# Designed miniproteins, single chains, continued (5), part 5

Each design is a single chain, and the fold is of that chain. pLDDT is the mean over its residues in the fold that is shown.

## One batch from the design tools (miniprotein)

Design m16150
Fold by ESMFold2-Fast:
Structure m16150 (fold): chain A 85 residues (1-85)
Amino acid sequence: MEEFLREQAKKAEEEGKLAEAYYLLAARYAGLAGRALKEGDLEKAIKYLEKAVEYLKKAEEAGLKEAGELKKALEEAIKELKEEK
């Protein structure tokens, strides 16, 4: 019981750190997408946004519920950019 409870506590702490790391990676890729849009590279921007959405999904799965809202916003942005092609 004690080792199980300690492992669960460690896992919960690690999951919190993973959620934050995934969220920061998503923010980085969203920033790179914005840079690509400024340069006129729609294909590159879409690829970066898709990667940002993937990391937001991982952050949400790791317990960061607010990542779901941002994920939806980026999915809509990807749809709009694909319609520009």
Scores: mean pLDDT 77

Design m16151
Fold by ESMFold2-Fast:
Structure m16151 (fold): chain A 109 residues (1-109)
Amino acid sequence: DPEKVQQALDFLLSLLDSFIEALERRGDRETAEEYRLLKQLLLGEELTPEQLQRVLDTLLRRGWITPEQQQELLSLSPSEQQARLRQILQEEAMRLYDARNIKILPPIT
């Protein structure tokens, strides 16, 4: 459902913006930058290899991907990594959107 996908993405983007603002207020600029990279990826912006590596490390650390998924992603080309990561984030956005009436937030610490 393209409409539901777009609504889920808009919801996740709003959550990311809220997390970035909260982290900046706490002075946690490094974690805020990590969420900005996730936002850039969701918006279809191309990431540098270094930025893409930071996204992979962030997603693994926060439990959004498994070590097995990270290993699989690292075997792909940069363009394939970005496409696969966007798919994973889209699936996570859909999950969070379906759970929006429950106070479930991604781990930020």
Scores: mean pLDDT 78

Design m16152
Fold by ESMFold2-Fast:
Structure m16152 (fold): chain A 62 residues (1-62)
Amino acid sequence: MKVKIYGYKEVLSYYGKKVVIPVVEKETREFLIEQLKEALKKAKKPEIKEQIERLIKDIEEV
């Protein structure tokens, strides 16, 4: 499935790299959470899973 990115923001620094997430111009946090859940399913490394979990929490606090 193709994902259209309407924008992105830097949320996390990971080993000197910035991790970005897709941002939707609309008021739709649900879309972002679903995308992060899909990324979580595809992540095989525990460290990356932990970072994605933190991103979901950060978005929920917005």
Scores: mean pLDDT 59

Design m16153
Fold by ESMFold2-Fast:
Structure m16153 (fold): chain A 60 residues (1-60)
Amino acid sequence: MSDEERRRRILEGGVEVGVEAGADVGGQFAYKQALEAGFSEEEAQAIADEARARAEALGG
């Protein structure tokens, strides 16, 4: 799986968790998954922030 595909899956998972459990929880999930997948701390934070924002916009 490419890094872009992996990033997308992590983001989607974080958004899903965020809608179900709260945007902050979804962001934390995405951050942890991104670090485990080998992304930098800055990249992981960006993915987490995007997951939080999308989950919040969708309403949990």
Scores: mean pLDDT 82

Design m16154
Fold by ESMFold2-Fast:
Structure m16154 (fold): chain A 97 residues (1-97)
Amino acid sequence: GMREFIRKLLERARELIEEAKELIEKAKEALKKGDLEKAKELLNEAELLLGQAALLVGVALWFARKFGDEESRREAEELAREIEELLKELKELKEKL
């Protein structure tokens, strides 16, 4: 049903966020070693994944609000905030390139 669809969107968004976090940590290590090209590639990949996660969260949030799914709405809003925080960190790291 609709709740199952929303949950799958949020689960996929969470997977993308976790993958982006791992890429950001690898980018920090690359920066520490002076590998600017590797850091740039990793940060660009993380940005793409966070963009995909944001799209999925946006769709899930719209459906959660429309169908009164308060649990999924809260989760989607929390994931949206996490994505915004990660994008800010990513911007700061890119300024070091």
Scores: mean pLDDT 91

Design m16155
Fold by ESMFold2-Fast:
Structure m16155 (fold): chain A 57 residues (1-57)
Amino acid sequence: GPLVEGARRGIAQAEKALAEGDRAAALTAASHAYRMAKQAGDEELARRAEELIREAR
């Protein structure tokens, strides 16, 4: 659904931002993805987004 697809796009954006050294953009994207994954009940996407949040700190 839209929340799962939004979470996947946010994760991809966070990974790209981390690769580019933009921790602020990565944190924003990963945090948004985490909220969407949690609302969708997608535990796997929520865990991946949480990992990216830790990496972006």
Scores: mean pLDDT 88

Design m16157
Fold by ESMFold2-Fast:
Structure m16157 (fold): chain A 63 residues (1-63)
Amino acid sequence: MPSPEVGEAVRRAVEYAWELKKLGKEEEAFEFIQRASEAGAANDLEEAKKVAEEAEKKLKEAK
């Protein structure tokens, strides 16, 4: 079971990726979802946070 912090970071990454998909960035969104899921399965907090930060940055750049 992933730690609560890892689960929260994965959830944020998926939420940002979903918003990217709504903006037409579907390929980037799928990549972030995949990476977030893998980080969650590995219970890798640093990777989960990194994916969330990268997804947020891409979302801000897309606006």
Scores: mean pLDDT 80

Design m16158
Fold by ESMFold2-Fast:
Structure m16158 (fold): chain A 90 residues (1-90)
Amino acid sequence: MKIEAVIVLNATKDGELRTLIVTYENGELVEVEDLGDMPFGDAVELAKERYPEYTELLRMDESELARELAEKAAKELGLEIVNALAFVKR
């Protein structure tokens, strides 16, 4: 199954709280945008504006896919997850 998703990730890196937008294509991490200390809610609204085609909203507690993608990004980037929301393209 072709997976196109954007994850808004709020995470700690080296003691600093960071907000990132992570892009997945075909289940692989393709792009990382570091938004620094931007509040998670503001980053979510930014992702909605930039990726209007990604209409399916998935929370980590509701979706195994969202949890797997967020955990994979955190491991690959050396981050500790605080919060995450996935936007999936339909």
Scores: mean pLDDT 79

Design m16159
Fold by ESMFold2-Fast:
Formats: C-alpha cells, structure tokens, sequence
Structure m16159 (fold): chain A 66 residues (1-66)
C-alpha cells in the first residue's frame, strides 16, 4: 500500500520519524517534495495496517491514500 505523508512542526520531529521509517526493511520512503514523502509498505496486510494506523495517530503528520 502507498501513502502520501506530509510533515508538520519542527525539522527535528520530521527527521526522527523519517529515520524510524527508513530503519524498517518492509518500508520504502521516497521524497516527493518539501516535507512530503511517499511511503510504500511491504509484507503481511495485518502488519501494514498496524503501521498505517500508527502513522495516522501522529498529530504532526497528515496521511493521504494514493
């Protein structure tokens, strides 16, 4: 599944989240603009859904399905 992630808030919070995502071998992160990233999930659907819900719960992030 692919999601467009737009960051809000401070650069430090953005860096921490991006590094966490990049550390996951089942996630691919592609920069598509300033403060915007295309996040692609791999692996089991249940694991993908859990990670997606975690991202959606962050108030400093806007998540849009693509």
Amino acid sequence: MKLLVTFKGTPEKQIAIVLKLLGDPNITVTPVGPDKYLVTFKGDQAVQQAKIEELKSDPNITVTSV
Scores: mean pLDDT 77

Design m16160
Fold by ESMFold2-Fast:
Structure m16160 (fold): chain A 70 residues (1-70)
Amino acid sequence: MESERERILRRIFGEVLGVPESEIGLDSNFFLLGGDHLSAGRIVELARKEGIDLTVSDIYNNPTVRGLAS
């Protein structure tokens, strides 16, 4: 079951990585989708605008929508 936080993060992954949201699962690895250090920083900025407090280290330690939503 997809939470609101998971839904927001999956959308942000698609926006930053230029990948269709339909190709991004909850367990899709950010770096395997083409993410890097600069795009991780963009995820952090967009997530904070949505009220989700993340760090770049959080993305490196748990690079999935499911993990970051927990």
Scores: mean pLDDT 82

Design m16161
Fold by ESMFold2-Fast:
Structure m16161 (fold): chain A 86 residues (1-86)
Amino acid sequence: MEKAEELEKKAKENPEKAAEYLLAAAQYALEAGDLEKALELLLKAAEVGSPRQAAVALGAAGRIYEEQGDLEKAKELFEKAKALHA
């Protein structure tokens, strides 16, 4: 079973640590080359995480969109991440 799927299940079972598990799951999806899955997990982590965790997740998602050639979406996500650090 893919490690990302195991971590997604842990996020559902442990709501208090959901963002931590989703960020870890996104890392395994990135290592597997599954950019769509990584984006999905990073955006979920941004919704449930602290401002710091959301900034990390949005920055990582922005880099994936940039790699895919969606520069407009990448810019939006980078600006949102920067605002959380301001």
Scores: mean pLDDT 80

Design m16162
Fold by ESMFold2-Fast:
Structure m16162 (fold): chain A 69 residues (1-69)
Amino acid sequence: APTPLPREQAEAGLALVDATLARHGYRLESEEVRTEQRGDTVITTHRRLYVDAAGNRVEVEVVAEEPAP
């Protein structure tokens, strides 16, 4: 299961994964973003599915956490 990361690290990681997969011919097929507040923390879960022209699939899940306003 993915360990929650600070929001900035999660965003940087997603950007790096996206750029790397795009460089290898993958495109984003679907994205699910879910946000929930747990006490004084906001948890955002990013689930992305990438596919290439050959039918290969890569699923990426990243969980971000940040303080609630």
Scores: mean pLDDT 82

Design m16163
Fold by ESMFold2-Fast:
Structure m16163 (fold): chain A 92 residues (1-92)
Amino acid sequence: SEEELEAEILRTLALMQLAVIKIMDENGVYDVESVKKIAENILKIAKELAERGHFDLVREVLDAVRELADSSKNPEIRKILKETAEEIEKLL
């Protein structure tokens, strides 16, 4: 359905934004405020998915955020992603 397609696009956009943080993390080149803004956008998408009842996709986004938070060697990125994961978990 169109609704299911829109949900899949939203999940993909959240994961693409997380991939940008991963690239910044792996290269050690980032601006903390930019990482925060991207993380806020990921949370906003997760909230929209939850409001639409797509809790399976919310869990997928949560798992991806947690994986990057746990694997990151940059303490600032780890902190931002852990806080973002905690906020996403509240949607479930």
Scores: mean pLDDT 89

Design m16164
Fold by ESMFold2-Fast:
Structure m16164 (fold): chain A 59 residues (1-59)
Amino acid sequence: MEEENRELARLMQEVMKAIASGDIEKAKEIIERLKERFPDNDIAKTMVELAEKEIEKLK
């Protein structure tokens, strides 16, 4: 559980970093990795939704 939470935080930081740098393709790749690795995790679902919303703002 602790290791899973640390990985979730790690991936979220990476996706936010990609978004901040304007690397939308990298951000999408990380989002897909989150969906694949944590499909039934509510925290991961929330992180994905937040990241996708941030990407939409970068139109």
Scores: mean pLDDT 76

Design m16165
Fold by ESMFold2-Fast:
Structure m16165 (fold): chain A 61 residues (1-61)
Amino acid sequence: LVGRIAQALEDFTGPTPEHLSLRKGELVRILREVDETWVEAQSLSTGRVGLVPKSLLEVVG
């Protein structure tokens, strides 16, 4: 997953500043795998970095 571009499958509102809030269809670059549930990703539209659930992301290309 690290280094891959992924798309948000649905809207996600992060509960803390450590989370990355995303809109459905938003593209992110996966920076690292944190655990079995979470990745750290960077939004390609906003440049923000934060935690996103793996289950919300579909790797594209």
Scores: mean pLDDT 83

Design m16166
Fold by ESMFold2-Fast:
Structure m16166 (fold): chain A 93 residues (1-93)
Amino acid sequence: AEEAARAAREAGEAAARAARAAEGAAGAAAGVAGVGAEAAGRLAERRGTKEAAEEAARAAEGAARAARAAGDERAAEEAERAAREAERAAEEA
């Protein structure tokens, strides 16, 4: 239980970083995906479950894809790194 809670917090923090990177990219779609990743990350931190960590990781991946689609290479790379960290944390939950 404690390990799942720690992993969920790590996934949430990574999702929040992906959200910030996506919000930095120009475009409404990247902004919306960023908001979703931030919300999913907060939920993972609050619930501390494997399922919430997995949702945060999926939302982070969505934010990374949106940043890439917006054409901002730097924002896309930062969001993609954060999304990979969220995925690894979710796997440990």
Scores: mean pLDDT 80

Design m16167
Fold by ESMFold2-Fast:
Structure m16167 (fold): chain A 61 residues (1-61)
Amino acid sequence: MENKKKAEELLKEADKIVESGGDPLQAARLYAEAAFLYRKSGDEEGADKAIQKATEASALA
């Protein structure tokens, strides 16, 4: 199964948490996991984007 597909699902879930005003630390963890999976799939651009979002979510906590 594609690591990139799971990364996209985690990114979407984290985005929903941020949009709903949920736990920013939970969102940051999901973004970080998505970044790891993007890197494993060879998607460096996706990984960089997810890491940036994780950093931004952590700043909200």
Scores: mean pLDDT 81

Design m16168
Fold by ESMFold2-Fast:
Structure m16168 (fold): chain A 98 residues (1-98)
Amino acid sequence: PMSQVRQGIQQTIDMIRQGRIDDAISVIQSGVDQLRTIDDPHAQRAADLFEQAIDYIRQGRVDQAISMLIGALQQMRNLSPQQQQRVATAMQDSINSI
């Protein structure tokens, strides 16, 4: 589950670096939506960091956005394997739709 979350985040970072801004925001938003359904402080913090990443992407602050995504990944390590898989699946479904 964490390997799939890392893969989703890495694909999102690649989208940001390629200037695929709307695609990257869509993937991150799918992750936020799933994280917000999880009643856990680490999930809520990961969602907050993902939302900050979206703000930085919109500002063109790529390095700061990537830092927020990495911070969210660290928070998600504290989630259960099932919760990690739900987030990974939501991000991957978003990636497959673009």
Scores: mean pLDDT 90

Design m16169
Fold by ESMFold2-Fast:
Structure m16169 (fold): chain A 55 residues (1-55)
Amino acid sequence: SEFEINLLEIVIGSTELVIELLSKKPDNPKAQALKEEEERRKEELERELERLKEE
């Protein structure tokens, strides 16, 4: 669905902004742990986006 593809692209973009903000706190271990979780979430969303584009 075009709508779902567009929505996922927006969510991925928002996740990138969060990762960027967390990257500004390299000495904060909680921020770095959250950044790693957001990076994994982004990879999962990107895989989902590729699946939807093939449908």
Scores: mean pLDDT 83

Design m16170
Fold by ESMFold2-Fast:
Structure m16170 (fold): chain A 71 residues (1-71)
Amino acid sequence: MEQEIIEELEKLVKEAKEALEKGDYETALRLVNEAIELLEKNKDKLPKAVYLSAKKELEEMREEALKGLEE
């Protein structure tokens, strides 16, 4: 169901953001990757606006986690 997918995505995003704030870049990257997989698997089931918004947020978080790991 669309709503269940959105709720799971929001939970993963929240947990990834908390991991980034703690400097736990490995956990943040894992959570972001899980969220991206969920988003891509359900791309055709989500409204375009929701998909694009979530994709942008997840890509930004992934970039931040990768920069943290590179340092």
Scores: mean pLDDT 82

Design m16171
Fold by ESMFold2-Fast:
Structure m16171 (fold): chain A 55 residues (1-55)
Amino acid sequence: MKEEKEKLIKKVLEAAKNKKGDEAFELMMEMVDKGLISLEEAKKIGDEIQKELEE
């Protein structure tokens, strides 16, 4: 569902901002495995996770 997808994306980015990159990446991959996001969306989210971790 689109609403759950948006909530999970927010949770992933919050984990990244809290320097929990492993949790953020695992949540992102779980969303890909469940078909909630595409590989292209996962790539964008992964880039945002890396950006937050490097700040």
Scores: mean pLDDT 77

Design m16172
Fold by ESMFold2-Fast:
Structure m16172 (fold): chain A 65 residues (1-65)
Amino acid sequence: MLERLLERAEEILKRHPEIPEEILKEAERLVEEVLKRNKLSPEEEEAVRKVTLAALILKHEAEKE
């Protein structure tokens, strides 16, 4: 499951090479909360960062101001 999420996240990130700083900052905050609650390997941490960032991009697009 995580591998499929990572693949889709990477595709989303490739389509959005320029990510707003606001989204980057929100993603970092969420990733830090996950890391505080879970003991992850460096590979798992990278996957969580990419998936979180991609999910926030999709959420931001869906919500539209």
Scores: mean pLDDT 75

Design m16173
Fold by ESMFold2-Fast:
Structure m16173 (fold): chain A 64 residues (1-64)
Amino acid sequence: GAAARAEAERLLAEGDELIREGREKLEKATTLEEILEGIGTILRGIGLRLQGGILLGDLSLAAV
């Protein structure tokens, strides 16, 4: 339904923002700790995008 689609769109948007933030952290990283933090932020963003994509797939199947 509409609520599930809105949640999927939120997850995708939040995931995209985390990937962007993680990339910026990596560009500015000067220590191993900062590099690991940037990578962790990107991985979290990828996880949210995957969750949103799966939810959109289920909604697409229900819509047909």
Scores: mean pLDDT 80

Design m16174
Fold by ESMFold2-Fast:
Structure m16174 (fold): chain A 57 residues (1-57)
Amino acid sequence: SELHLRLAEHDAPEAVALARELLAAGGTEEEIAKKVSEEFNISLKGAREIVRAIRAA
């Protein structure tokens, strides 16, 4: 949803930016979530929620 995406962009704008870039490059949800989790030291669950919020927007 757009609201969840806006909240994620406020709290972790760099993580959202990386997730958007990797989605545009054709990455899968799980690969992107793992990369975002590792890069920003965010939980895998949190990274998956960011990826899903972008896809749902």
Scores: mean pLDDT 80

Design m16175
Fold by ESMFold2-Fast:
Structure m16175 (fold): chain A 58 residues (1-58)
Amino acid sequence: SAAEHQAAVERIRAGAEELVAAGAISEEQKNEIIALAEQGDLDRAQALGVRLAALGGY
């Protein structure tokens, strides 16, 4: 549903904001993740966030 999709986008946004606050990703990378989620590509948005955070952590 649209409500479920919106909730999923907001969860991804919150996670990406946490990653920026932790210094794991940039604001620009956060915006890219959110844009993917808003376009309906939730799996790619989440995978990108995980990958970028892992790279920022080594």
Scores: mean pLDDT 81

Design m16176
Fold by ESMFold2-Fast:
Structure m16176 (fold): chain A 64 residues (1-64)
Amino acid sequence: SLRDAVVAALRAKGDTVTPEEVAEILRAHGVSDVAAALVVHRLRQLGDTVTPEEVAAILDELGL
């Protein structure tokens, strides 16, 4: 699934990633700029860096 592919790519980068790095991976997997921006907005509310698990939860909430 898109979610699983994105989470796997994030885990390969390390324990934490920036919301901007998440947006780049989402766009690389065909997610629209609008949807990627919404994910970034949600992740920035968690902090300057996020875990792959936090990203997975937000993707699940948004139905991506």
Scores: mean pLDDT 84

Design m16177
Fold by ESMFold2-Fast:
Structure m16177 (fold): chain A 67 residues (1-67)
Amino acid sequence: SEELRQQAQQERQQMAQYYQKSSNYQLEGESNPEKRDEYLQLSQDYQQQGDEHGQRSQQLEQQLQQQ
């Protein structure tokens, strides 16, 4: 259905945004020794959020394939 396709796309977009934030904080952590641990923790947290949205996207895509 169109709704499932749109939801899958939104989940993919959220995944990409969280992975981008994760990558940005990883780089900031590498370039800022005083806040390294803080930024690396944020990077990890955003990576996890991206993974969750990625999993939802895959589930929605599987539903589309089974229709």
Scores: mean pLDDT 86

Design m16178
Fold by ESMFold2-Fast:
Structure m16178 (fold): chain A 75 residues (1-75)
Amino acid sequence: MEAEEYLELGKKYIEEGKKAYEKGDLESAKEYYQLAIAYYQRALVLDPENEEAKENLEEAEKNLKKVLEEIKKKK
């Protein structure tokens, strides 16, 4: 699989995570953001200079942190 394919899979899971978040499903949003992070990391293993993958990874990590903080506030 090429770096671009992993990047597109990461984007797909970010969209699924956002949909879950909008529905209030924080646990599913967490899992989708973790999957997106894993795929962006794989893209960077194949193409370490891919600026889009680096930017999207940072954004995915910020989204995951936000979801984790909201989960903590409810429990």
Scores: mean pLDDT 84

Design m16179
Fold by ESMFold2-Fast:
Structure m16179 (fold): chain A 86 residues (1-86)
Amino acid sequence: ALEHFLLGNAYFEQGKLEEAIEHYEKAIAEDPNFAEAYYNLGLVYAKLGKLEEAIEAYEKALELDPNFEKAKKNLEEVKKKLEELK
């Protein structure tokens, strides 16, 4: 789980967003309770403009860790952007 999470982070930093998604999904497959992997998956989806997928990923991170302040903040920001696009 951790090795795929770190690889996902490396690809995300390089702007290789599809590779980042693949490795975060592998991290989640190995550890379904990995709140940080869901949060980072949400960051990648938000950067791709996939706002609904970003919301789902951040909500899952908050279900697993209700005190995840970064996930809560980014969830609120993405929801606001989605509403502004209506």
Scores: mean pLDDT 84

Design m16180
Fold by ESMFold2-Fast:
Structure m16180 (fold): chain A 57 residues (1-57)
Amino acid sequence: EALAEAVEEFVKLLTPEIAEKVAGLSPEEALEVLREEEATDPGMAEALLRAFQLQLE
C-alpha cells in the first residue's frame, strides 16, 4: 500500500524513537501515534504531519 510506505518514510524522518514505536503498526495506528507525539513537540510534528497530509491528497 502506498499509504503504508508513505507513513513509514514520514515516521523515520521524525525521529528514530518514534519510528521504532510505529514499526509494524498499520497506517492508521501509526498516524495515531504521530498525533500523540505532536503534544510533545507540536511545532515540528504538526508541520511534518501537515506535509504528509498534503502529499496523501
Scores: mean pLDDT 59

Design m16181
Fold by ESMFold2-Fast:
Structure m16181 (fold): chain A 73 residues (1-73)
Amino acid sequence: MLSEEEKQKLIDEYLEELERLLVRAYLEGKISPEEAEQLMRETEKRLKEAETEEEIRKIFDETVKRIQELMAK
């Protein structure tokens, strides 16, 4: 199991990467600021509720795919 410190660092790194992707999507006109904020809030909650590194990685990958699908519109 991840320590709470290791878990928080991993979550922070993934949230930073997701923020970069969402800023790009916003600049390309693919997502509203409200949609980006909601997605970040939902994802942060899910990441914090996950108990394993594997679950955290899966949530991150799923969210990246969701953002990519939004950008493909």
Scores: mean pLDDT 82

Design m16182
Fold by ESMFold2-Fast:
Structure m16182 (fold): chain A 67 residues (1-67)
Amino acid sequence: SLEEELEKAEKALEKAKKEKNGVIAKVTYHDLLELREEAIKRGDEKLAERAEKLIEETQKLLSELGL
């Protein structure tokens, strides 16, 4: 489910933050973009909003890492 994929992405982002790992952060960013698109396609506004917030956090991490 998209909710399970979102939970997986959130855990990956936490790992990327803890390890300062830009590779995991970049992969998580792309996964979240796809997840947001699928949520929008099905009209799941709440899931799309949750994905958007994680995208913003991932972008902030990438910026902090110079990526």
Scores: mean pLDDT 87

Design m16183
Fold by ESMFold2-Fast:
Structure m16183 (fold): chain A 78 residues (1-78)
Amino acid sequence: MPVEEFVRALIEQPLIEKVPKPKSISEAIGIETVFLLRLGILEEARKQGIDVPDELIESYRKALEEARKQLEELRKKS
């Protein structure tokens, strides 16, 4: 299953790094899009019964929230 293969790859990768600080609106959009897509895939996988760690979902939720906050601040600045 494509979703299960993707989730397995995300689980096996060490998520130790903080959300990078974007220096432009385009970077912030890219970061938000990546985290939003990955979180959506993880949530859908969990809904379909795939064993996704709560810690991983929580990490992506926090990363997405931070990315959205930084994007909003950059857009208001411009």
Scores: mean pLDDT 72

Design m16184
Fold by ESMFold2-Fast:
Formats: structure tokens, sequence, C-alpha cells
Structure m16184 (fold): chain A 55 residues (1-55)
């Protein structure tokens, strides 16, 4: 769930895999996915998440 995701992102931040800014963006995108019933919008948000991880 969202709390497990927050823990994983905090670990990634501590390991230097992501920045604090990326952590905030990732949390917002995952929260939007959970609150969005539109499959096309969910796919768009997932692509944004992938781009952040690839930076």
Amino acid sequence: ALDDLKEKLEIALKNGEITEEQKEKLLKLWEEIENTPDVKKQEELRKEITKIYEE
C-alpha cells in the first residue's frame, strides 16, 4: 500500500538512488494513480514514474 511505498522510497533516497525532489514527485504520482479510475491516465502517470527513475 502507500505506506509500504513511502518506506521503499525513503530507503532509495538514503541509498542515493533518488533525490528528495524525485521522492516527492513519485509519491504524488502514485497517489494520483490510486485515485484515478481512467486507465489511460494511469498509463500516463506510470510513464512519468518510469522517466523519474531513469533520470
Scores: mean pLDDT 77

Design m16185
Fold by ESMFold2-Fast:
Structure m16185 (fold): chain A 76 residues (1-76)
Amino acid sequence: DQVERQRQIQEVQQERDRRLAELDRRLEEAQRRFVEAVRAGDRERAERYTEEIRRLQEERDRVVQEADARLQQLRQ
């Protein structure tokens, strides 16, 4: 059913967009706090936010890859 497949594609895209929006918001906040820590000379805090940013970027990449894989399967 082409209509049902399009609905499933839309649901995957909406879920991806929702997850990416949450991650982008957290990433932006972590980046802002990192800049503040660097300006304050707080090395410990800067290192913590560097790790948080890395983990958030990895999660973002994972969300994109998982969504792309599902969309490819739905289109086949």
Scores: mean pLDDT 86

Design m16186
Fold by ESMFold2-Fast:
Structure m16186 (fold): chain A 60 residues (1-60)
Amino acid sequence: KEELRKMLEDLLKVYSGEELLKMSREELIEELVKLGYDKQKAEDLLAPFKNGKELRESTL
């Protein structure tokens, strides 16, 4: 869960919380890859979540 929080914090440096809430899991994975994260690791960590809203509700 610490890794998941770190990924969310990195995304929040580039996007607003409202923008992230509207993103799909696939869009979140693409943005994490652009930030230098490994695609497979991002997919595995985001697998339980369908979108940014679910990710944020689980982390905050």
Scores: mean pLDDT 75

Design m16187
Fold by ESMFold2-Fast:
Structure m16187 (fold): chain A 114 residues (1-114)
Amino acid sequence: TLVVTSSGGGTVAAGGSRTLTHTYTGEGQFAVVAWYRQAPGKPKVVVSLSGGTVDPSLRDRFHGSIDDAAKTATLDLTNLKPEDTAVYYGKVGLLHDGRIEVAWGEGVQLTVVA
């Protein structure tokens, strides 16, 4: 069974940085990791897919990475702005026995104070 553990939330001052981490357990090979951002009153938006940053407006500040051997996925957030206040969700998929098993990490609340 795929289990995802999330960490790295909390309160940070504007201009600061945070690393959000997913450690995953289970059998199989890495197939997909995605990071989603849900700001207050906004829809959930993909910000990183398989280590790349998919939102062009975040490309300089948000960087994903994957260590398949360590079964760890990270999202590095730099030069944080108050508008980066959101719940961040990670989704991990592992290929096991010809099937992809998917699990979501718990939402990680990040609060950026001006």
Scores: mean pLDDT 77

